# Designed miniproteins, single chains, part 55

Each design is a single chain, and the fold is of that chain. pLDDT is the mean over its residues in the fold that is shown.

## One batch from the design tools (miniprotein)

Design m1887
Fold by ESMFold2-Fast:
Structure m1887 (fold): chain A 113 residues (1-113)
Amino acid sequence: MIEEAKKILQETVDKIVELLKKAGASDEFIESVKEFLNQLLDEFIKALEKYRDDPEKAKELVESFADYLKSFVKNLAEYLKQKYPENKEKIDKAYQEMLSLIDEAREKLLELV
């Protein structure tokens, strides 16, 4: 369970990083986002492991985490569109793909708990 959750989340972060590159984000910005997401993943995994024997709490944690990530990528997309208005179409496409990745990760995590 925990090792499978780590793999799902790391794959999701790697794909988000690829989408940010396609959206025209700077390498410095992408590195900052990657560092933040990796810290967030570590805290989520610790919380998930704590609720290993409580499937109801584990499901609530997965749903809350997915909602948080959706809010985070929405704020990223809004920031990037303000900073790089010429990239609006690329950013909007990347944002929709990020939402799909988060939904896919949520479903896979719910199957583990």
Scores: mean pLDDT 87

Design m1888
Fold by ESMFold2-Fast:
Structure m1888 (fold): chain A 68 residues (1-68)
Amino acid sequence: TPMLEELEKMLEREIKKGNKAAEDLRELMEQVREIQKQAAEGKLSLDELRELDKELREKMAEALEKLK
């Protein structure tokens, strides 16, 4: 989505500035994308996807808090 593309660009700029929290957040976003890809390929059950999605959302919220 356009919002995610804008966020990716912002993270790239922060990483270039040496912001470690931005690097950690980018890694978490990559994990989310990998899970979405596995779900689209039918490799994850709906229940597994929902549990992983919840866990990753909580970790991303923590990483975003550290960027403040």
Scores: mean pLDDT 75

Design m1889
Fold by ESMFold2-Fast:
Structure m1889 (fold): chain A 95 residues (1-95)
Amino acid sequence: MKELIDEAIKLARETLQALDAGDEEAFGRNFDRLSRIVDEIMEKLKEAGLEKDAEELGRLHQRLVQAYVNGDRDAAKQALRELIEKLEEIKKKLE
């Protein structure tokens, strides 16, 4: 699981960079891959009894999805930053 969290953090940072650069193709590819890995992390967190962390991660991911659907770049950037912080927090709990 720690390796998946590291990959998710990397993809979230790359998604944020693509958004800042206006690279819509890179944003879309990284966002799709990030979403799949976040879903996998959430399942593994639930299996490990970390349901609260899974719910919080899901809430942050849902905020990112909503910002993307609305075309709100500032909200998407904020959601990505909060998602990165939550992933780093979860990683520390697993140390």
Scores: mean pLDDT 85

Design m1890
Fold by ESMFold2-Fast:
Structure m1890 (fold): chain A 69 residues (1-69)
Amino acid sequence: SMRERLKELMEEIKKVVDEIAQKSIDTLLKNLDRVPLENAAMALLMLAERYNLPESLIQEVRDLLQEIE
């Protein structure tokens, strides 16, 4: 459930970022079933902040990370 929500958020963010950021998200998606959820969510948060995504999306990632742990 939480892993599926994180996957959906990653796929949604992928639609609004450039090709370089999309490749980074693809790497996170490929490894999603092989890493702890909090590590994947934290990596997504760092990516969202690095690429200066809208604050609403950054906050959505933060909220999901808080729900995981």
Scores: mean pLDDT 81

Design m1891
Fold by ESMFold2-Fast:
Structure m1891 (fold): chain A 70 residues (1-70)
Amino acid sequence: MDPMELAEEGGRKAAEAAAKGDVAAMAEISREYGRQILEAGEKMGDMEAAEKAAKLLEETVVRALADAGL
């Protein structure tokens, strides 16, 4: 899967967990998708794409926490 697609899917799932107040699930989802993004970048030989995807995931998680009042 493309690193950017992983960031979008992971971000969406993390946002859903944050909206429910499940910070532990959000952290686990973020960690797992972050790992998958790195692995996808390594397999593609494009670590710059992985870095951009990781930043998108981080920004999405930060926004989700803010929206949840956390």
Scores: mean pLDDT 82

Design m1892
Fold by ESMFold2-Fast:
Structure m1892 (fold): chain A 95 residues (1-95)
Amino acid sequence: SLEERLREVMEELLEVLRELQERYPDDAGVADLLDAAERIRRELEEGKISPEQAARGLLRLVTAAINRARERGDDESAARLEELRERLEELLEEL
């Protein structure tokens, strides 16, 4: 389902953001992105936002995370995040 695909992308994004936080523990921007993504997950699970609203929010966060990873020279994390951005864009066209 679209909701299951959204949850899978969201969990993968949270995993990448947690890995970035562990590698760059002093980067407040990474910590803020992780907190924002966890808030979106919580609000979606509680029915406070729609799947479309969640996907739009996650897309903004992924774009910011890609820029952060690129600034760090973390090409592997940037590539993983770009794949997640593509998947979120495809989901938004179907939502």
Scores: mean pLDDT 88

Design m1893
Fold by ESMFold2-Fast:
Structure m1893 (fold): chain A 58 residues (1-58)
Amino acid sequence: MDAIAAAVRAVEKATGVEISTEPTGDVEEDLRNVALKAADTAEKAGLLDLAQQARDAA
């Protein structure tokens, strides 16, 4: 859990974009979706190290 939160926060700080997803009712699925969205956001911004960190956390 700490790894996902850290990765999401790092991407938000670096890109200025708030990462959120629609809740599915499953906490683990919601956390994975947030981590994957953070990874995609970082990759599009050219932040490949942060993108990999978010993927590893998912």
Scores: mean pLDDT 77

Design m1894
Fold by ESMFold2-Fast:
Structure m1894 (fold): chain A 100 residues (1-100)
Amino acid sequence: SELEKLKKEIEELLKKLEELREKLSKMKEPTDEEIEEALRIMTGLAEKTVAYAVMKGLVSDEELREFEQWFLKGIKEIKEDPSKMPEIIKELIEKVEKLL
């Protein structure tokens, strides 16, 4: 089903993001390419998680708005200071797991 497929895709992105977070936590200076890859994975995960939560009826419009605002703020913070990326990725993973 579409819901099962979406959940599987979310789980795969969560695993990729966990691996990336571990790699980035050991680096002092990630490349622009690594930052852009992380941002792409984070965005894809956020979008699929929102779609899943909406399909399951798990969240209110207010909760979705709060998540979206937090996510956009986090992306901005990473762009201003990439050293914050591992911590923001960790918070994203925790928020996604809470919504599943």
Scores: mean pLDDT 84

Design m1895
Fold by ESMFold2-Fast:
Structure m1895 (fold): chain A 72 residues (1-72)
Amino acid sequence: SPLDKALEALEELMKKRGTNTISFEELAEIAEKYLGFEKENVIKLAKRMFPDKTELTLEEAAQLLMVLSLLK
């Protein structure tokens, strides 16, 4: 599914970077590419769900992608 591809891309990106977090902008790129959401709308949702954060863990980023998939 598009969600499965987005989750795979998220895991691979974080693995390549050797980091435990991803920025809202990087997550928005994945959501745009695989789920077809506009980056600005993904960033708005991320800020709403995680208002005190600038970066998300793998679990938090995956939660956001799952929420986006339910909005289609």
Scores: mean pLDDT 85

Design m1896
Fold by ESMFold2-Fast:
Structure m1896 (fold): chain A 95 residues (1-95)
Amino acid sequence: AMAERLARGAEENAKLFEELAKQHPEIADLFKKASEAYRRAAEALRNGDYDTAVQALEEASKILKEAAEKYPELKDIFDRTQKRVERAAEEARRL
């Protein structure tokens, strides 16, 4: 199902940012906030709460935009993930 696929993607992104927080302790707070937003999105998707899922994904997108501005050396990771988040939010809105 689409919701399950989106939830799995959100969980994978949460794990990615948890790993990045360990590698970059100077910006660990931003990665932790992004990870938490992705975990909320995954839970909301599994519960059929698509409005909450969209809000959580939009929150993750905002965090990633701020991170890219403050840490240009990681911009490629943030830009790529932001595009994935925007697409996931659009798909969640159609559920």
Scores: mean pLDDT 79

Design m1897
Fold by ESMFold2-Fast:
Structure m1897 (fold): chain A 74 residues (1-74)
Amino acid sequence: MSPEELIKRGKSLLKEGNEKAKQGDLVEASRLYAQSLGLYRQAAKLGEGELKEEAEKLAKEARENLSKVQQELQ
């Protein structure tokens, strides 16, 4: 899978995670954010230049969302 495809799939999962979090389904939101983070990390490792920078920024956002949901789940 290309870095561009990994970013696209990651964005889709992040959006689904946000929707689940709004519904109060924090367990599902956590799973989706973790999957999104994994894809962005892979994209950052495979990508170069601007793609790597975008993937790293998106990974940071996914990590922050995951951290917030995990704190609420405790």
Scores: mean pLDDT 85

Design m1898
Fold by ESMFold2-Fast:
Structure m1898 (fold): chain A 87 residues (1-87)
Amino acid sequence: GNKPEEGKRYYEQGLEYAKKGKFEEAIEYYKKAIDIYEKAIKENPSPEKYENLGKTYYQLGILYKGLGEDEKAKEYFEKAYEYFELA
């Protein structure tokens, strides 16, 4: 199901893969977390949901910055900032 708890689990799996240098898997799990949080927000927005979505975009930005993809990193940091302002 598309529960916020499931999104947090995907987010944490993304962090683990990123720490291991498995960047493709990290990106996949961060995107799964984003999908869960975006669906949860569409059904019932809350500050906590916006914060969790922002954190996920922020980590995706960090990952792309580490890969040297500065333009993608900037886009994800801008999304993270926007969602933190909504939280």
Scores: mean pLDDT 86

Design m1899
Fold by ESMFold2-Fast:
Structure m1899 (fold): chain A 90 residues (1-90)
Amino acid sequence: DWKELIEKAKEKFKNKDYEEAIKLAKKVLEEYGDELTPVQKMEVYTLLVESYLKLKKYEEAKEVLKELEEEFKDIPVAQGLVKLWKEKLK
């Protein structure tokens, strides 16, 4: 169940296991992306970006942001989040 995978990814993030959080979040997007609502998909992308930022993997974070920006280009809240994360990336 994709919900269990997202919750596990969030738990890994809280425990500072960012690499495992990334692995689980990517699995959710790859296997269940079409089943997710825009809000749920945004939550998974947010977890990916924040996890990459915690690991200082800025290029990988930028790649995820490009995917998020393209996927949600017509959603204002997504545009706001992308702008905030681009500021963190500097």
Scores: mean pLDDT 79

Design m1900
Fold by ESMFold2-Fast:
Structure m1900 (fold): chain A 84 residues (1-84)
Amino acid sequence: SMNEKLVEQILKLWEKMLKEVEELLEKGDYDKAYEVWLKGQREIEKLYAQLQPDYQKKFEKQFLDRFEERTLALLKKLREALAK
């Protein structure tokens, strides 16, 4: 279904966003890392809003299982990198 394809698309975008932000953080390019994070979040939110409620729940479950710990670790690194 279109909803199943959207869930898969959102998950792929999340994976790509995390990878790109992580690579930029390793390079010390903190401002670009934050820009990529913000842009990625905006794109994901637009697609998420198109999902039927049942598929939003399916996405949330997959996010918690696949990305929650990695996302929290990444946000901690971004926060520490941007602190002065």
Scores: mean pLDDT 87

Design m1901
Fold by ESMFold2-Fast:
Structure m1901 (fold): chain A 60 residues (1-60)
Amino acid sequence: AMADAVKERQEFIDKQKKEIDELNKKYQELAKAGVYPETLPVGTSPEEVKKKIDEKIKEM
């Protein structure tokens, strides 16, 4: 059913969002310590997250 498909998609999005939110929170804590703030968009894929981490390391 359409409702089932929507549910599966929502659960996937929620999982991705939680992972990104956790990463965002970590970088925001680092910003409070004088480190550059996090700027990852919600729903970023794990591969893109890795890329952003590398970019952050380069910025530091």
Scores: mean pLDDT 61

Design m1902
Fold by ESMFold2-Fast:
Structure m1902 (fold): chain A 72 residues (1-72)
Amino acid sequence: MTEAQLRAALRAAKTPQDVYEIIGQSGDVDLVARIGEELGHPVMQEALRILERQAAAGREAARELARRREEE
């Protein structure tokens, strides 16, 4: 999928489900995120923010588990 095709698909997206399908088809989350930001797509921005928070929470939990294991 080219950047131009991605832009067209994102402009046609109306729900978070459409955005997730585009991410799955492109295989490049970073590119989709960048184009979504450029377009000012509110649904895209919210979907990416949720994914980012989940990833950050996962890293935080992993670090906390590592510290606890050092004390065990």
Scores: mean pLDDT 69

Design m1903
Fold by ESMFold2-Fast:
Structure m1903 (fold): chain A 60 residues (1-60)
Amino acid sequence: SKLEELRKKVEEIKAQLDAMQPAIDEAYRTDPEAFQALMDESQKLVDELRKLLEEIRKLE
C-alpha cells in the first residue's frame, strides 16, 4: 500500500540520519566547513522526513 511505502521511506531516512551522526560529531571537532555541510545535508533529510510524515497523515 502507499502508506506502507511511505513508512518504509521514513525508516530509511531515520537510518541515514543515524548513520551520519559519527561524521557530524567528528566534523564538529575537526572541520567547521565539513560540519556545516553535514548539518545542511541532515536538514534536507529532516525536511524530507517532515514531508513524508505529512503525506502519511493525509492517508490516515
Scores: mean pLDDT 85

Design m1904
Fold by ESMFold2-Fast:
Structure m1904 (fold): chain A 102 residues (1-102)
Amino acid sequence: SMLEEVKERLDELAKQALEAIKAGDVEKAIEYVQELYNLAFKEAMKLVDEGKYDEAIELLEYAIEKLEEIRKASTDPKVRFEVDIAIGLLLIVLGLTKLLRK
């Protein structure tokens, strides 16, 4: 399914972010976090526009889980800040999507 393909791409981006963190590449880690956030937001909004609220919720929750894995892996304050912003924004979108599902 298209949802599974998007989840696979989120997994790839999370893996790349984790590898960048292990390498001490803060700039690359932030780039992958931002790419993961942008992909999750874009695809979730597309699902919302199509009335596929349950799929949008599943995708948003999956992306938040991947971002929390990245957060746990890094002690760098810049990486943690970017991850916290991404999680916060996706949680707002998730809450709004759940309200629209009514």
Scores: mean pLDDT 91

Design m1905
Fold by ESMFold2-Fast:
Parts: sequence; C-alpha cells; structure tokens
Structure m1905 (fold): chain A 92 residues (1-92)
Amino acid sequence: SETVALTQRLSDVMEPRREELDKIEEELGDSDETAEYVKEVIREAAAKEPSVAKYAEALLVLIDAEIAARGKSEEEKEKLMREALEEARRIL
C-alpha cells in the first residue's frame, strides 16, 4: 500500500504534463527518446515534491535498465532488470 500511495502521489504531480507525455508517446512510440522524456518529467516531479524523491529515483533506475536492455539477449535483459529491481529496492 505504501508503494501504491507513492505511485499515486507521483502520478498526481505529473498530471499537468500527462497530455504532453501522451503526445510524445504517440509521436515517438515506445522508444529511447520517449523514455528520456519520461525520465525528465519524473526528475521535475521529484524536484517539486520531495516526498516522492526516493520513489522517483527507484523508477529512474528501472527505466535506465529497460533502455540498456534494448538489443540485448533475453538472458541479459532478465539479468539487467533483476539487478535494477534489487537496486530500486535498496533505494526505497
């Protein structure tokens, strides 16, 4: 429930930029460029709402792992995501 509350709070802070995020996703698709834009919005949200800063940091670790996993083998993708999840859990 703590994770759900933090997710909702981060979502609320990002709400004013939701339409921009949707438009970027429509224009660029599920791409590295879209991921970088999402990372920037998350960083801005964390700066505006310090209570979600650790949660935002954990999410950025996961996004970076997904970007790094592109073009890798399934085994390498699973390893990168597992390591990122462990790091995110340490941050939280």
Scores: mean pLDDT 74

Design m1906
Fold by ESMFold2-Fast:
Structure m1906 (fold): chain A 94 residues (1-94)
Amino acid sequence: DLEETLEILEKYGKEVSIALLKIAMKAAAEMKDEESVKQLGELLKKFGESPEVPDEEEVKKAIDIINEKGSEEVKKGLEAMLQLGPLKKNNTRP
């Protein structure tokens, strides 16, 4: 049912989704990828969030939310995306 799904999303799925988008947007901003920042900001806006680049405290909270409330699949997906895409959490220094 839609109402039951919305209740779950408010507590777990929506928070985790927003957290992933915030981490991605911060990573894109650090990489100076203006196009990805704009696209991720629009996605955050669709979730009812500010399209502003999240600060360090918001990113820390987002990571904590994923580690605490994210499913095993979401955690593995985040790790894969952090290595391969704009959701890169680790600043790999060459």
Scores: mean pLDDT 67

Design m1907
Fold by ESMFold2-Fast:
Structure m1907 (fold): chain A 67 residues (1-67)
Amino acid sequence: MKVFSEEEKRRLKWDVLVAAGLEPEGPPPEEPSPYSPEVLQATARILGPRAPTLSEDYIAKVAEFVV
């Protein structure tokens, strides 16, 4: 399993929300995206409109499962 820092998890949630066509608040975290755009889009598709209500940790685990 991949272990992410808090900032990487925030970046991942940001990227998943963007891939889902949602507008996250504020500027993107400075951490680089831990996954390819394809994985982010697949994760966004699985989570859908639930993504904003899910924890950063849970979204990271789903993305890890998709890879």
Scores: mean pLDDT 70

Design m1908
Fold by ESMFold2-Fast:
Structure m1908 (fold): chain A 61 residues (1-61)
Amino acid sequence: MKNPYEQKLIDYFKKNNEYEKLSEYFDKIMDDAYKLTKEQKLPFIEARDIASKKYLEEIEK
């Protein structure tokens, strides 16, 4: 639970009072991480970091 990309997402949406979007992005991160773990045999922690970084980059664009 100490993923720096997820922490930045949490901080961003909390500061904006966008808890609904925070929940939505976490669902996307979990789905992507699960798929990466199954398809690429990545450890879940690494898959979750990859997914979290992807969505953090998306909100900064």
Scores: mean pLDDT 79

Design m1909
Fold by ESMFold2-Fast:
Structure m1909 (fold): chain A 80 residues (1-80)
Amino acid sequence: SIEELKEEILRLAEEIKRLGREIAELGNVTLGIGYILQAIGIEFDAELYAKRGDIDGLKRLKEEARQLVADARAEIERLR
């Protein structure tokens, strides 16, 4: 459902914010803030697509959020 997709995307955005904070704590504050700002943008887009009933938009946004989680995790491994 639209509500379930939105909830999944918001959970991914929260994870991106957590990873962005970790990146900042590992010494790359600018990159960490960049991930946090991208997560905020995803939250806004999720609300917008859900209100419009845009299921395909939500599915694309979920894949974008998954990719950001993967990228942030790779950056954390690089900074270690």
Scores: mean pLDDT 90

Design m1910
Fold by ESMFold2-Fast:
Structure m1910 (fold): chain A 63 residues (1-63)
Amino acid sequence: MSKEELDAEVEATMEIMKLSVTLLLTPAEEISPEERAALEERLAALQAALAARDVEAMRAAVA
């Protein structure tokens, strides 16, 4: 595994953890349904990219 692959996996994993915590701790009344859906979609994209080991997809989802 290259350094770029490892760095991308670490960043994707960290972002998954941050998004998961944000979704768990943010009350529904503090975030719009549209913003919550966008965060959930981004979390799903990060999880899919990590499962596929797609470095480009992981980087795109993190940004």
Scores: mean pLDDT 78

Design m1911
Fold by ESMFold2-Fast:
Structure m1911 (fold): chain A 66 residues (1-66)
Amino acid sequence: RAPSEEELEIARRLIEEKGFENTTPEEVAEAIERETGRRISRSAAQNAIQEALALEALEEAEKIKE
């Protein structure tokens, strides 16, 4: 299932604050539940982490090509 924009923002913020290695799907799911009131699965949280990383890589590429 594709993550929502809110789920992506939360995952990205946690990765930025704690680093990718210290950011678990469980922590992302807890943060999403806390901020949106919506409980998601571990798999959904993992998808949000993957998409957040892909977006960060795209932004880095834009800095080089502009």
Scores: mean pLDDT 73

Design m1912
Fold by ESMFold2-Fast:
Structure m1912 (fold): chain A 78 residues (1-78)
Amino acid sequence: MLSEKGRKLTAAGAPLEDLAKAAAAQYVLEGVIDFSFLPRPLTLAEAQEFVALVKKYLPTVTKENAMEIIDELVEKYL
């Protein structure tokens, strides 16, 4: 599952921006976002920032490049 890769990225210390890219790719591929990979309970402000980052990257993510984005993040952190 893509949520398992997200949890591994979080464990490897990936910043919220890269976690947001992974969430955007998951949404394009699976139609859902699993926020369970976030490193801790977020404040409202941190949750809003994360959602804003996901929305920022969504227009750049296609079904064709979504797996490439995940693979690049996996190569960078895992």
Scores: mean pLDDT 71

Design m1913
Fold by ESMFold2-Fast:
Structure m1913 (fold): chain A 89 residues (1-89)
Amino acid sequence: MKEMGERAIELARRALELAREAERLAREGRIEEARRLLLEAEIELGLARIYLAIARMEGDDEGVAEAQKEIDRAEEALRRARRVLEEAE
């Protein structure tokens, strides 16, 4: 796996953890803290997509496959966190 693919995976995993924490805080009624973590998760996921695009350009098929899988997991967690946050408001 090339460096850009590895970086995309790292950022996507970071986004996943931030999204999960945002969902938990939203369920606890800690709405402003949940909003901040959700924004941070969205930023990390955006960066992961940029590094994924670079990995595609470099022909890192293995890194692209693993990064896409982690990005998909993070996107699902973000959708879930957003829904919980909207329902808590």
Scores: mean pLDDT 86

Design m1914
Fold by ESMFold2-Fast:
Structure m1914 (fold): chain A 73 residues (1-73)
Amino acid sequence: SEVDRLLEEGRRLRAQGQGKVQELLDLIKSGSLDDVPQETIDQIQAEADDLMARGLALERRARELREEQERLL
């Protein structure tokens, strides 16, 4: 269903966002953060935020679509 497709896509994007957060945490733990340009850190943070926001938007769209379908039944 479209709802299931959107939920799967949202889950995938959120997982990618969590992967970006983990990348930053690994850089901090390894002590490599001081060797990484600030622009690179900012980019990874922005990418993580974008992926999480898009995933949440798809989850919300799936809920709205489910509610719309329930109203039509």
Scores: mean pLDDT 82

Design m1915
Fold by ESMFold2-Fast:
Structure m1915 (fold): chain A 120 residues (1-120)
Amino acid sequence: SEIEKELEEFKKEMQKMMEEAKPLFVIMAKALLFALRSSRELQLKILQELIDTLKSSGEELKPLLETVQKLLEAVEAGAPEEELRELAVKALELLLEQAKKIGEEEEAIEEIKKYIEEVR
């Protein structure tokens, strides 16, 4: 299906960005932005992939994991777009906080900030 092809290309692009040493938090932020602009079926698939990735992470990312899980549950429940946007902004702000904490480059920080403004 078109959704399956788009998801496969999305996964390939994300993997390529990781191999090209793009900051992980920038890749995750872009994935969240992409999910918000996608159909419900693709949103659920992208959010589940993010959750699976975050489950392998340390306790520092637990608030982010919990927020992305809430976002997935809200999408499944058919929550209003405003609620989905608020949860996504919260997830992006948590990504920004962690990126700053680990000392990511200024360009990466500014890219995540841009994604936050694009969701608002």
Scores: mean pLDDT 81

Design m1916
Fold by ESMFold2-Fast:
Structure m1916 (fold): chain A 80 residues (1-80)
Amino acid sequence: ASPVTRLIAAVLGFIGALLEGDKETALRYAKEVAEIVKSLPEVTEDDLRILRLMAEAAEQAGFTEASELLRKTIDELEKR
């Protein structure tokens, strides 16, 4: 699958885990999204926006570990 297809699948998995209240699965998909975005040759503003929305959703849901991972990933990408 293309990186874009893998990214979409991982984001959908993350949303599903949030809706189910599954913190471990949400963290796993957050890690997968972070790795996919970090592997991209160019990171777009839309990619960063998706990560920010995911981090905010995780924080509001109380998924602290997933939120912290996503915020750290955003900080790392914004320094490139």
Scores: mean pLDDT 84

Design m1917
Fold by ESMFold2-Fast:
Structure m1917 (fold): chain A 86 residues (1-86)
Amino acid sequence: GEIEKLKEEADRLLARADALIAQARAALAAGDTARAAALIAEARRLIERVKELAKKIMDSGDKEAILYGIALLLRAIGLEFDIDLL
């Protein structure tokens, strides 16, 4: 259904953002600040898309979808915190 497709997209984007943050950390350790900045910018774009998807999932009004959307928002906030600590 529509909600399941949104959930799958959000989960893929979260996994991609997490991988980009790990790559940015490695780039910073290597002294490649330009590469790290590009990776962080892309991770932030994916995180914002996850927040948009979470809102759409929650807007369905279904209790399960609302709880899932809240969980997605918390995971997105966690990744933003990981970036801010780089």
Scores: mean pLDDT 90

Design m1918
Fold by ESMFold2-Fast:
Structure m1918 (fold): chain A 66 residues (1-66)
Amino acid sequence: GVPEELDRLGALAAALDAEEVLALAQELSKRNVSDATEQIREARELLLAGRWEEAVALLREVLKNS
């Protein structure tokens, strides 16, 4: 679910020193967002692909629409 995907995203962001992604993952966890599992998973894949700006943009959109 969303909490498990956010935990995995946060761990990856910390390992890569991707501070903005880490901060957004923590904020989304705090807000108890739902129905964002696929978007969080996509953000993790973008981060793994080195597309960090796109990962940040996607997470900001999830936060805005949550």
Scores: mean pLDDT 83

Design m1919
Fold by ESMFold2-Fast:
Structure m1919 (fold): chain A 87 residues (1-87)
Amino acid sequence: SSLEQQLAEMRENFTRYVSSHFSPEEAALVNEALEALVQAVLDGASPAEIRAIRDAFLAANPGLSPAARAVVDLATRELIDLVREAE
């Protein structure tokens, strides 16, 4: 499968998870982070750049729950692993 297909599947799985486990407001914020991270990978971002996007999002959203922050961290790790596998 293409990187684009793998990214689309990963994003759909995370979107489904956050919609089932978080409030609509928190799910929307996490989904915005997931969209930005996936787009960065599609644009050829390095692991360091992907981490910087995560860090900027978390800094901009200090009220995000620890569980939601953990989902953003997990998605960041999975995206970095996917980028490394594609090299």
Scores: mean pLDDT 86

Design m1920
Fold by ESMFold2-Fast:
Structure m1920 (fold): chain A 55 residues (1-55)
Amino acid sequence: SGAELAGRWLGRDTGADPEVAAELLAKGYSPEEIAAATGVSVRDAEGARRLAEEL
């Protein structure tokens, strides 16, 4: 799924847990919520969410 691929992308570049990121993206959490849960920047979380929506 797009959320799974975007979660893996975010994890590769930031060290965030790709499974946690994929779950949050799939459930439609905001970039701010994803950033808070994974420790990444809001900008990186926004990029991952946009990627998940395009895939």
Scores: mean pLDDT 78

Design m1921
Fold by ESMFold2-Fast:
Structure m1921 (fold): chain A 110 residues (1-110)
Amino acid sequence: AEAERQRRVDELAQKAFDSIRKAYEAVKKSDAPEELKEEVIRLLEEGATNLARGKQAYQAGDREAAVAHFDEAVRNFTKAAEVAKKISPEAQKYAEDAARNATEMREVVR
């Protein structure tokens, strides 16, 4: 029930943050233009911020705010994946993994 949903949100957040870190590492290891790397990193950081805000809102009992923040995180990670496609398949995959986990978090708190 409620405790199980809180645990599921925590598990999905952990997976999303792990994917963000892996995407960041893949971007930094690439020989892509610095401007392109900075764009992906910015989108990953914006997504991470929205993911954290969503989790905080849910823990505070504000489900509407949690959904809105997770939706914004999904948008950030989806954009990051599209740009990362130009950098490496690995960076794209991890950004897509982050978007998927954020989408599942939205469904759990809905």
Scores: mean pLDDT 89

